Designed miniproteins, single chains, continued (2). Designs and how they scored, part 47

Each design is a single chain, and the fold is of that chain. pLDDT is the mean over its residues in the fold that is shown.

## One batch from the design tools (miniprotein)

Design m5718
Fold by ESMFold2-Fast:
Structure m5718 (fold): chain A 74 residues (1-74)
Amino acid sequence: FSEEQKEEAAKLLAGVVSAAARGDVERARRYAQGLVDLGVISEEEAEELVRLAEAKDGEGAARLATRLGQRHLS
């Protein structure tokens, strides 16, 4: 990934975490789809992030986002 793509992915991951903390499932889904469209995560990983938003689990979303960033962007 380019530095610009990594920066965009980081913003989308942060957006998912914020949306999940608020229980904003629709916003979390849009950010997760953006990550799939960039080729950063799989559709299955995007579903995991959306499930955490459905649970309003901001801490779980933050931990998963950190792992996905390390796995796919490092």
Scores: mean pLDDT 84

Design m5719
Fold by ESMFold2-Fast:
Structure m5719 (fold): chain A 76 residues (1-76)
Amino acid sequence: DMELGLKGVQAYRAKNYEEAAELFEKMDPNNAEALTMLGKVYLELGDREKAIEAYKEALKLDPNNEEAKANLKELE
């Protein structure tokens, strides 16, 4: 959902990380970009384990997602 993605990015930029997480969580679970954004949001919330899970799921959908790959490598 493009509208949910835009709202999620707006919340993330406003540092409303809990709201951003809720918005990205409502998106299609097969959306690699949304999962990558969830990983970034979970890191801002201090939830390292959820961030790792989100990046791993993003990479299962898109193995060439450089942002998810780089962020996951930094966390491992």
Scores: mean pLDDT 83

Design m5720
Fold by ESMFold2-Fast:
Formats: structure tokens, C-alpha cells, sequence
Structure m5720 (fold): chain A 72 residues (1-72)
């Protein structure tokens, strides 16, 4: 998986998660920030790292990796 593909998957996961305001609040609490854009950036970075691990180490498909990331 490329850096670009991992970033795109992270951004897709963030869009799905942050459609729910409660999940955005949970991310802000997890990252210790009161700035939703900072929480969004950190989640995208963590999701990109997770996507690489899920696909490269665990052999998951892109769809399976996205589903796992949405469980945040």
C-alpha cells in the first residue's frame, strides 16, 4: 500500500466516523484537544498507519481495513 492510498483510506474513515458528532467528541478526548480539526488530523494520521498495518501485516482487503478503522 502506498502512502497516498493509506492517506485516502484514513480520510475516508474520518469522514464516516465524523458524520457522528459523538465520535468526533470521543476523538477530541482521545487526543487531548479541544480543536476538532486537530483531532481530525491526528485521526487521519493514525488511520493511515492502521491501514498499512491491517493490509500489509494482516493481509486485509481495503474494504476490511476501512471497516476496522470505522470501529474507532
Amino acid sequence: MSEEEARELGEEAARELFADPEKLAAAMKKYGTDDPEEARRKLIEDAAKGAKLLMNELGLSREQALEALIRF
Scores: mean pLDDT 76

Design m5721
Fold by ESMFold2-Fast:
Structure m5721 (fold): chain A 94 residues (1-94)
Amino acid sequence: SMEEIIEEIEKAKENLLKYIEDNKSSIPEEQAKLAKEIIEETTKKIIEAIRNNDKELIFKIIDETRERVHEEKLDSMLATAIGIFLEEVRKLVE
């Protein structure tokens, strides 16, 4: 159901944010802050698109977020973790 998909995405977000917090000593503070901002903004947009049954918009948000992570030159650990999160979201909505 739509609610179950949203709950799984929220859990994946919480796991990602915890991973960043647990590894903060290995990540530049400004990059961790930017990554958390990107994750929160992206998750909010994805959930709104799910509630509107806009599958094309979900995929667009995923692609635009991958591009933003690359353009912002996020640390490889952060980029990899966000990439895994986005792939999990893609699989849940396919």
Scores: mean pLDDT 90

Design m5722
Fold by ESMFold2-Fast:
Structure m5722 (fold): chain A 80 residues (1-80)
Amino acid sequence: MKIKVKLLNGEEVTIEVPEMVTIEELLKKLREEAKATEEEIEIVKEFFKKLGLTLDTKIYLEEGQVIDIKEIKKMVEQMK
């Protein structure tokens, strides 16, 4: 399915992912297809870590789901 990734610089990239993906596989897709920086990858990784999820955790994504890295960064900073 297709999901949208909003990068820190405001660019929006559409990537294709399976309906079910591990967090590790999602981070790989963000790095390879969305061309996310290591800073952006660390933000998303820290977000899932604060939710108590591991890299091997499987998640279900919806068609047209948006991963907004700026919003995720804000959420991570608020999760003390």
Scores: mean pLDDT 83

Design m5723
Fold by ESMFold2-Fast:
Structure m5723 (fold): chain A 69 residues (1-69)
Amino acid sequence: DVGRQASELAADALSELGKDDEAEEVRRQGDAGTMDPAEALRLAADALSELGRDGDSEQVRRLADELES
């Protein structure tokens, strides 16, 4: 479930950036259970930063780091 939520967050942020192909791929992999949750959160953090949502980006990046520890 965490992995799916992380993938949805990443896909939504990528779609807001206009990266619709990447958003669709991330969403598909999340639904299939093949996306690494930490990787999905890092993608979300990068996309949120590009959107100017720096606070959200920092929080999501910390969550990714925690999952890899």
Scores: mean pLDDT 80

Design m5724
Fold by ESMFold2-Fast:
Structure m5724 (fold): chain A 57 residues (1-57)
Amino acid sequence: GPAAHAALLERIRAGLERALAESRELGRIGAQMTLKEGKERGDEELVALGEEFLARV
């Protein structure tokens, strides 16, 4: 449901923030994986999250 989806996006965001804090390369890999997963699922919010972090690396 919407609450579970919001919780998933929050957990993924936290993981991406951690990856980016560790290295630019890990941040890029995490962002690309998030973007790919979003496209495969047809999840526009997950795609947007991946694009957001890819722009930050």
Scores: mean pLDDT 89

Design m5725
Fold by ESMFold2-Fast:
Structure m5725 (fold): chain A 71 residues (1-71)
Amino acid sequence: MIKLTQEQINEIAKKTGLSPSQVSKVINVLNELKIDPLAFQTSDIEEIAKKTGLSKEQVLKVILELAKILS
């Protein structure tokens, strides 16, 4: 389960151009679907985009910033 501080969520939001609430929504869907942000597939990005209402590009940006924090 991905658990981030509010500061980490705010940093991802700043780097991706999304709101903190949009970043939190992506993280919640990742946790729900048990998707590993270090080992994801294109189909995972599509499902997250559909569930969050974000574009695939926006979802990918959040996952890449998450990977930097978790690596």
Scores: mean pLDDT 82

Design m5726
Fold by ESMFold2-Fast:
Structure m5726 (fold): chain A 70 residues (1-70)
Amino acid sequence: DAQSLVERAKRLLETAKKLKELGSGDETVRDVLNQAIRLAKQAIDISTDPEVIEEAQKILKEAEELLKEL
């Protein structure tokens, strides 16, 4: 279900943000962000719902931007 993938990706993105704020190592944050990116891309690939695709794209963009800061 694309909605479940988006919800999981969003939780991983929030986890990565918290880990970064807590001073976790860059590799740990990168691993969590890569998982969020993978799930967001899967949601885009399988979804036909424009709202689900839009939220997944937003998560993907935020995760990729945060990854570039590492």
Scores: mean pLDDT 86

Design m5727
Fold by ESMFold2-Fast:
Structure m5727 (fold): chain A 98 residues (1-98)
Amino acid sequence: SAAAEAARAAALAAKGAAERSGTEEGKKAGKEGYEAGLAGVRSGDPAAAAEAAREAGRHAAKAGLLGFESGGASSGTGSALAGIGAAVGAELAARRAA
């Protein structure tokens, strides 16, 4: 459940990053992260969920950076921080899977 919870949190962070990015590229990256995270939750496999959480976290960070580059500092930094939080959650889930 910890890995699934991390994947779900990462998916939601990616969705939020897409909404805040303000760019089509950032919205696409966030949507892909959201879908990857949810697929991890649905897998029922803690290792797959942890990997999905990392992927979703990377997508959230990418969406945030794309928003920062073209939309301004404030919206981009919030999304990037959310992505970092998701990646940390994935690391904690991976440690618990061991």
Scores: mean pLDDT 68

Design m5728
Fold by ESMFold2-Fast:
Structure m5728 (fold): chain A 119 residues (1-119)
Amino acid sequence: GSEAAKLAAQGIADGAGAVPGLTAEAAGNTATITGGESEAAKAAVAAFAAGAGQGGGLTAEVAGNTGTVTAADKAEDLKGAGGGAGAGAAAAGATMGDPEAGARAGGLAGEGAGKGAGT
């Protein structure tokens, strides 16, 4: 992945990891979000992926309790990434019953993913 994609993936992982009950890590251009085995945690991962997948330059998929978000290599393709990543993190937090933590995580994910577009 490019530097732009790596910055976006790290920002997405930082935001997702700020949602209570979720963990996240970034590797290359990919952020992996993992929830616990509760129905709420699985729904939160699905909500994160659905929101992130609407972001420009982001693709998202879900398998069980794990979501994968992949960032495009070009900074210009990531111009909309922050909006989708932020919406996904906010939705995940709300799903976990903490909309205030979701709003904070959304700010982190949106700002972080937006850094990829700024490269």
Scores: mean pLDDT 84

Design m5729
Fold by ESMFold2-Fast:
Structure m5729 (fold): chain A 68 residues (1-68)
Amino acid sequence: NEELAKNNAEAGKLYFELEDYESAKEYYEISLKLDPKYSEAWENLGKVYEKLGKFDLAKKYFEKAKKL
C-alpha cells in the first residue's frame, strides 16, 4: 500500500504547513504503519517532534530515516 502511505504522508505535510503538528504526527504515523520503509515519513515525523520540542525523539526518527 505504497500509494496509501504517500497519501497519508501528503496529508501530514499539509497539517505541518498549517502548524497543526499533532494532526501532522497522526498522518505520518499512519503512513509508517502502511510502509515502515518510507524514509521521507520518518524524516518528516522527526521534524514534527522538533516542533513539539521533543528533540531526543526527533533525533531517533532522523537516524531511522538515514538508515533506510
Scores: mean pLDDT 86

Design m5730
Fold by ESMFold2-Fast:
Structure m5730 (fold): chain A 63 residues (1-63)
Amino acid sequence: ADEIARLSGEHQRELVEFARELGISGEEFEEAVREAFERNPDGSDEELVEEIKRLLERIAAEK
């Protein structure tokens, strides 16, 4: 899915580094990005970044 490519390059890098710091796998990262876009398809980049970060933190906490 190309959902993350819809965000700015700065936000893409921020999210990839955040996921890496939390030990999130590529599959878990793609799942979080997809879920955020499904829940808020009309959201701003800022809203989507915040939602993705929240989902990534939740995934990390459940490990």
Scores: mean pLDDT 79

Design m5731
Fold by ESMFold2-Fast:
Structure m5731 (fold): chain A 97 residues (1-97)
Amino acid sequence: MDELLDEIVELVKKAYELKKQGKKNEASRYLNRALATAFVAGAEAGLRGPEDYQALRDRLIERLKKELGNEAKEFIPLVDSALDLGAYAGELERRFG
């Protein structure tokens, strides 16, 4: 799980750097990769249960705030949405799989 958190943070940081350089298409590709990884991380945590998901969510949001400061506000809602959708998919598998 720590590896997935590190990957999400690095992909978001890269997207932000590329956006600052005006490389919008490349930034969007890195952001999409970060969102896909967040979905996977959410799904793995959702399979374990709501406490694991909440701990993962809190850690990821704090990491993004620490690494990006005020700029994190642009990315957190997108990452949080992907993470939450993943957690829902994981919970469905846990209940009906």
Scores: mean pLDDT 85

Design m5732
Fold by ESMFold2-Fast:
Structure m5732 (fold): chain A 92 residues (1-92)
Amino acid sequence: GAALVQGLADLLVDYVKDGAKITVTQSGTTLHVTISGLDALKQIALALSLMGYGLEGIDVSVTLSGDTLHVTISGLSAEQAQALKNVLESAM
């Protein structure tokens, strides 16, 4: 629900404050988020947290590619996708 989307936004914003670089692209109701600039332990911690959101009902897919996390968030409304994109872009 909306509370899970907000929690996900807050999580990602906190990692930006820890030095993460985020890029976000929107494709309809799907967001593609690329996260870089984290050390290996922070990448693992973030990946585990994101997988936890997937278990709670957000459709979240996480892939590690070198030093970069590729996150796909789907099943959002167009309004939720746009709002999350705007929050993440404002935190960059």
Scores: mean pLDDT 79

Design m5733
Fold by ESMFold2-Fast:
Structure m5733 (fold): chain A 69 residues (1-69)
Amino acid sequence: SRAEALLEAGRKGDRSEVEALIKALDDPDQAVREAAAYALGRIGDPRAREPLIKSIGKISSEVLLYAFN
């Protein structure tokens, strides 16, 4: 699935996917948004900081706490 593909990008630390993951934070599917936030947290690219902050309220606090650790 799309969410599984995003999680895999995060697992691999694939920085080439960061822009696509940032776009996925606005996806209508909550599972896709959660997967994108998790993947961005795992990659740790500073480009994701502001998009993740703007996602407060759209993504679970648990996933956001993980992404910012």
Scores: mean pLDDT 78

Design m5734
Fold by ESMFold2-Fast:
Structure m5734 (fold): chain A 74 residues (1-74)
Amino acid sequence: MKLEEGRRYLEEAVEHLKKGDYEGAARYAEEAARAAREAREEYLRAGDMEGALEAGVLEGVALIVLGVAKLLGG
């Protein structure tokens, strides 16, 4: 499931961020945002507004983590 995959990538991104691996954190955050975006599109097509909202929140958090990783790493 793409939402669960996105959550797993976000967990990896945060773990790498905590370790000071900003390049790793950015890569996992990009994958999390991609998976969340795909999940949101699928939920919207299915008319599942709750799933779409959950996926949208995950995408937003992943993009924040990506921004922080890029700011600290470069």
Scores: mean pLDDT 86

Design m5735
Fold by ESMFold2-Fast:
Structure m5735 (fold): chain A 60 residues (1-60)
Amino acid sequence: KKIEEAEKILNDPNASPLEKARAYETLADIYKSQGNEELAKKYEELARKYRKSLGIPAYE
């Protein structure tokens, strides 16, 4: 998984909310694999927020 691809999507004003949610999920996975729990949790919460805004249940 590539950080630069996720960042490009997040900085693209034409990216859909679904694409942005996926980009945040990608970043969360990368930071989780690096042992950075703080950043992983932050990006997981952002991904859930975007999914919830699309009508998909994301918070428990």
Scores: mean pLDDT 75

Design m5736
Fold by ESMFold2-Fast:
Structure m5736 (fold): chain A 88 residues (1-88)
Amino acid sequence: MEEKKREELLKKLSELLGVPLEVVREIVEKAGVSIEELEEIVKLLEEGKLEEASKKLKEIAEKAGVDEELKESIYAKDESETSVLPVP
């Protein structure tokens, strides 16, 4: 297994969404997201395909039961790179 690659993708996703790494990791783990799926989402966000990435992230968040937190992070309504830390 490649923990380094997983952590790198989670960190990039955290940075792109403005969500703390711990929150992103929890959502991805609860939803059972594969490294391949995570890489695809990160690629979509890096390419500026926000609508497509948002749809995938919403689906993942719904599986994890934290869709409200992820929706807020995806839409970045507060225009903050370092978002408020969601509490469990």
Scores: mean pLDDT 68

Design m5737
Fold by ESMFold2-Fast:
Structure m5737 (fold): chain A 56 residues (1-56)
Amino acid sequence: SAKQQAIEERRQRAVRLAEQLKKRVEKTDNKDKSIQILDDSVELATRQAQEEIEKL
């Protein structure tokens, strides 16, 4: 459905942005912590999208 497609597109956009940020923070002295935060953001975005789709 159009609603499911919109939710999935939003999730994919969030994941893509997080992955791009991970590449940019690889050189930081706190890279491991920054990468973990971004991985958690990806997981959260995926979980939220799944929950929204299930409620449709």
Scores: mean pLDDT 77

Design m5738
Fold by ESMFold2-Fast:
Structure m5738 (fold): chain A 74 residues (1-74)
Amino acid sequence: MSPEEEVKELAREAAEVAIKAAEAQGLKLSEEEKEEAIERAVALAEKLVKEVGAEKAKELMEELLKKLKEELAK
């Protein structure tokens, strides 16, 4: 994958983990709200790549995903 596509995939995974964490805490999201959240995360990742470059965007997304996974594990 291109570095940009890799960042977008990380953003999608981060959004999915965040949704699971929210649902585990009792939040109920519609399928449309989940899809919108994922699309918004991917769009933000694309903007981030344009602002800071793919390498830095990847680092930021990996850090975010790690923090979200740690939150879900609690």
Scores: mean pLDDT 80

Design m5739
Fold by ESMFold2-Fast:
Structure m5739 (fold): chain A 105 residues (1-105)
Amino acid sequence: HMMSVEEALKLYEEWLKRAPDSANAHIGLASAYLKLGRYDEAIKHAEKAIELDPNNADAWLVLARAYLKKGEYEKAISYAEKALQIDPDNVEARKLLEEAKKKLE
């Protein structure tokens, strides 16, 4: 009964056609692309979400994770720190920050 990643992707794409300025739709689409390993598309939609709502920690976290997966560790650190500045209790952002810093060893 849980939606597949492909089904979620199509749902958010349809939502975005009807509401192109929905930050939440861009975050959902970015997260779906991230799960599919389509990191450049995840980055594009996460950046659009940040443009629409720069105080949404989830958008910064998706951007950080996509850059981590691409091996862009300094960018991943910077964006994870932004997510933590907005939401200091975000466990996922803290773990990602630690992982990215470890990669620069």
Scores: mean pLDDT 85

Design m5740
Fold by ESMFold2-Fast:
Structure m5740 (fold): chain A 59 residues (1-59)
Amino acid sequence: MDLEKARELARRIVENVSEATPEEIAETLGLMSRTSPEERDELVRELGEGLQRAREELE
């Protein structure tokens, strides 16, 4: 439940970085801290890949 919400917010932030608010970022981090260590590790990996793609899009 919390993991899916964190994933959705993370994807929104990655796809629309310029529109991401500090509140949305803080909420995403808060949800991540409430997930299990294993699920959190996987989520961090997905975020890393998304951010790398966003950086390629930027340039």
Scores: mean pLDDT 65

Design m5741
Fold by ESMFold2-Fast:
Structure m5741 (fold): chain A 77 residues (1-77)
Amino acid sequence: DIEETLALFSKSRTPEQVELLREALEAVRAGRLEEAVRLSAELEREAVETLDAPAELKAAAEAKLPEIVAEALAAIR
């Protein structure tokens, strides 16, 4: 459930991250899959930046994100 997912996410994330998730879910509901993929990528980038994790892992995740987004957009088109 989208509402349940949003409620669970809001307990452990910043208001800005919750807003990005809400916009991504709304884009999915509206059939705007390309926009949903882009918003999801931005949310993942924000999540990586706030992780209490080694800088190397954060850098690796951020470097991989553009590749994943490009694949998802190509699959939609």
Scores: mean pLDDT 62

Design m5742
Fold by ESMFold2-Fast:
Formats: structure tokens, C-alpha cells, sequence
Structure m5742 (fold): chain A 78 residues (1-78)
């Protein structure tokens, strides 16, 4: 479910060296999206990643790695 996805996303983002507070924020947004289905979870991840790049908080390369980690986690839960 959404809680399992949040845990998996959080752990994968920590493994990528993402800040714990940022990882928790991304995981929570992805999990909320997942309540509307896997595609909604991926859209939530894309929207958050795009915003973080625009705000200069992460690089485009980091955004790509985060999006891949989210895709992998969603595939394991769906």
C-alpha cells in the first residue's frame, strides 16, 4: 500500500545520498499520489522533482536518479 511505497522510496533516496528530510518529503508526496494509482504516484514524483530543480535544491541529474528510484519502488508495490 501507500505506507509500504513511502518506506521503499525513502530508503532508496537515502541510499542515493538524498537528505533525510527531503527524502521523507518526496516519499510522502509519492505515497499520497499512489492512493490514486501508480501513474498518479509517478506524476507526483515528476512534479516534485521539477519543482526542486527549478528551486535549485537538486540538480537535473539528481532528479533523474530520484525518478528512477521512484519508478523501481512503484514497480515493486504495484
Amino acid sequence: GAAELARRVYQRLLDLGVDPNLAAYIASRVAEGFKAGPEAALKAAQDVADRLVKEGRITPEQAEAILQAVRDAVAEVA
Scores: mean pLDDT 87

Design m5743
Fold by ESMFold2-Fast:
Structure m5743 (fold): chain A 64 residues (1-64)
Amino acid sequence: MSVEQAQQAGKLLKQYLAGKISLEELKAKLRELGFSDEQIEEILAVLDDPEAAERTLVRLYLES
């Protein structure tokens, strides 16, 4: 994962949490950024905690 992909994913998560995009749009955009279904499910599991979501994105970035 590139820094640009991680930054765009973070922006999408913030838009979803603000109610600006739907869950389906979030999933589609994350897939478009190159996230796997497993990575998307991991991100979705922590969407109710923005800090946990950010930690998950950083971890996925470091593991790629």
Scores: mean pLDDT 75

Design m5744
Fold by ESMFold2-Fast:
Structure m5744 (fold): chain A 59 residues (1-59)
Amino acid sequence: SEAEELLEKALEAARKGDYKTAGELGKQAVDLLLEQGKEEEAKRAEDEVLRAILEGMGG
């Protein structure tokens, strides 16, 4: 799905140290999941992107 593709790109950006792009793409993925009524998946996606950014920044 588009939300899954955006989430994958967000996590890839976080792995590369592009935290701004990771946050922007992650927000787009979360918004699309919420529009689909997938509130639990949206929360998990948000937590996953935030964790990847925080781990990339040193823990």
Scores: mean pLDDT 83

Design m5745
Fold by ESMFold2-Fast:
Structure m5745 (fold): chain A 86 residues (1-86)
Amino acid sequence: MSPEEAWEAMVKVSEVLKEGYENKLPLEEVVKRILEILKDFGPKMQLLILDQVEKLATAEFQARNDAEALTWVKEVFEAVRKEVLK
């Protein structure tokens, strides 16, 4: 894994979150798209990317005082982590 590949994956996951929240996409669809982005990475790297993106997304939505988005983001990342750990 290169730092560039991890950065590109983080950007893509962030874009899926923005699109999913703005367009009110079903949770299942958002989870599926995130897993597709991460599929070429090993489980340890998938979890590291997820942790970093969740931290950044949480900070952004906290700054906007968007409690609904914070709850939604937590649900998305919990669902993705459960799939990674299978």
Scores: mean pLDDT 82

Design m5746
Fold by ESMFold2-Fast:
Structure m5746 (fold): chain A 75 residues (1-75)
Amino acid sequence: PSEIEEKLKKIVEEQLGVSPVDINANFFELGGHSLKAVELVAAVRKEFNTELPLKELFENSTIEKLADYIESKLL
């Protein structure tokens, strides 16, 4: 697993209060809602110094897909 994927996994686990989180699990199915989505976007910006648009989170709702997006922005 990538370092970005592991960090993102920990952020999601902390925000939703669930552990362990499967990297293929959908954020919204794990108990994420619109307010938690906004919090996740803020956490990603702080941790990775990159912007995650809400649209991308809704379209790519798994940790694996979100980590891929973040990684592509850091290249």
Scores: mean pLDDT 79

Design m5747
Fold by ESMFold2-Fast:
Structure m5747 (fold): chain A 66 residues (1-66)
Amino acid sequence: SAAAEAAARRQAELRAKIDALTEQLIQAERDLRKNRSDAVKSEELRKQIADLTAEIRALEAELAAG
């Protein structure tokens, strides 16, 4: 049905967004480890990690609700 196809597409889009953000999170965590002695860069990366983590959690909650 069109409704089932729309729901499947929405779930696939949410999973794709979560995957993309998870890759960005992994990269930011690697960059944080490499830049631990750079106070400014470490602070920027910590903020990016927090923002990415919050967005992933929100999308995971949306996926679980659907």
Scores: mean pLDDT 89

Design m5748
Fold by ESMFold2-Fast:
Structure m5748 (fold): chain A 91 residues (1-91)
Amino acid sequence: SLVAELQRLLAQARRRLAAGDVRGALDLLDQAIAVLEQLDPSDPRVPEFLEELRELAMEALRATPADDRESILRAIGQLLRLIGLELDLEL
C-alpha cells in the first residue's frame, strides 16, 4: 500500500529529526514525496500528507545549526517547492 509506505517514511523522518539526523530525515522526505506523487491527487488524505511533509521540513529547518544552515536551507527550500509551498528564504 502506497499510503502505508508513505506513513512509514514520514514516521522514519520524524525519528531521524528527533535523533538530530537532519540529512537522513531530508532523504526520507524526498522518498515520501516520490510516493506521494504516485497517489491519486483526489485522495482526501493528500492534503494531510502535504501538511505533515511541510511540518517535518520546518522542523528540519529549526533543528539545523547556524554553521550548517546554508546547504540544508537550500535542500529544505527545494523540498518545500516540490510540495507546492514556495518559501522566499532570505539568507
Scores: mean pLDDT 72

Design m5749
Fold by ESMFold2-Fast:
Structure m5749 (fold): chain A 61 residues (1-61)
Amino acid sequence: DEIREELRRILEEEDDPLAAAIKAAQLGVKRGISAEELVNILRELGHDAVARLVREILDSL
């Protein structure tokens, strides 16, 4: 899955969870991925803190 690979790259490049969450949220919007789907993928990748931040960012819109 292309989006999982892009998310893994973001998570490896960003040491700060908030910076990673912002980039992941931007990717989700660009690719038309739902907040729920994006959060589930991030949790499956083991990044629960980033997943929570992404949900908060997208739900605050």
Scores: mean pLDDT 81

Design m5750
Fold by ESMFold2-Fast:
Structure m5750 (fold): chain A 96 residues (1-96)
Amino acid sequence: MIELIAEYVLKQVRGEKVSFEERLEADAAALGSMLTRVIEELRRLAKENPDLTVEQLAEILKRIYEELKQRGLFPIDLSDEEIRELVEKALEEVKK
């Protein structure tokens, strides 16, 4: 799966054409890997800072996502609603 992300990124950088299926697979793998890391970091941040609201954590996630997208490291667009849902799921794990 990491190989699919690497191949997709290399083809994109070289301006080579990539099939729709290859893009979809690379995007799914990138989303899974990057979201897992970001969610783990959000859980740590929420546990260390219990005064942070869902809205504040969502804004932090959104800024991280925007930075990664600007650097070409995150090829998938996330909506504000999707970002909020991810934060809520991370907070549920911390409350256990």
Scores: mean pLDDT 62

Design m5751
Fold by ESMFold2-Fast:
Structure m5751 (fold): chain A 66 residues (1-66)
Amino acid sequence: MHAERAREYIEKAKKAIEAGNVEEAQEYLKRAIEEVAKAVDAGDTASARELLEQIRELKKKIKELE
């Protein structure tokens, strides 16, 4: 459940990056991080690690656009 929501926010962040919308991408990544934290609390640690890696990579791309 929470991991699925985090994936949805990550996909929205990717689209925002493709559109050059840094502010929107940052908002979606913040929401993705919140959902990852909930996934960890629910015991889904493997999905959380995968999602955090993707979030870190997208943050790097956002900084390259700034």
Scores: mean pLDDT 82

Design m5753
Fold by ESMFold2-Fast:
Structure m5753 (fold): chain A 78 residues (1-78)
Amino acid sequence: AEAVAEEFVARMREAKAAGKDYVRIPLSLLPSKEAARQLLDTLREQGAPDDVIAEAEKGIAEGKEVVLPLRDGDFSKL
C-alpha cells in the first residue's frame, strides 16, 4: 500500500520535473480497491482539485486508465 502511494508520487514528480502537463497511471498499478484508495488519498494529500479526484475515481470504477493533469496551481505540494 505505502509502496504504491510512493510510486504514484514519484511518477507525478518526474512528469512535472520533465515539463509534462499530465501523467498516466496504468490500471496495472491499481490491481485492488486498496491501491485505488491509496491513489485517491495521495491525490488529496498532494493538493489535487476535487474535479481531478472525481475523474480519477470515475476512471477506476469504469476500469479505464487514469490521466492526471499537472497544471499550474494543481498539486501545490509536488
Scores: mean pLDDT 69

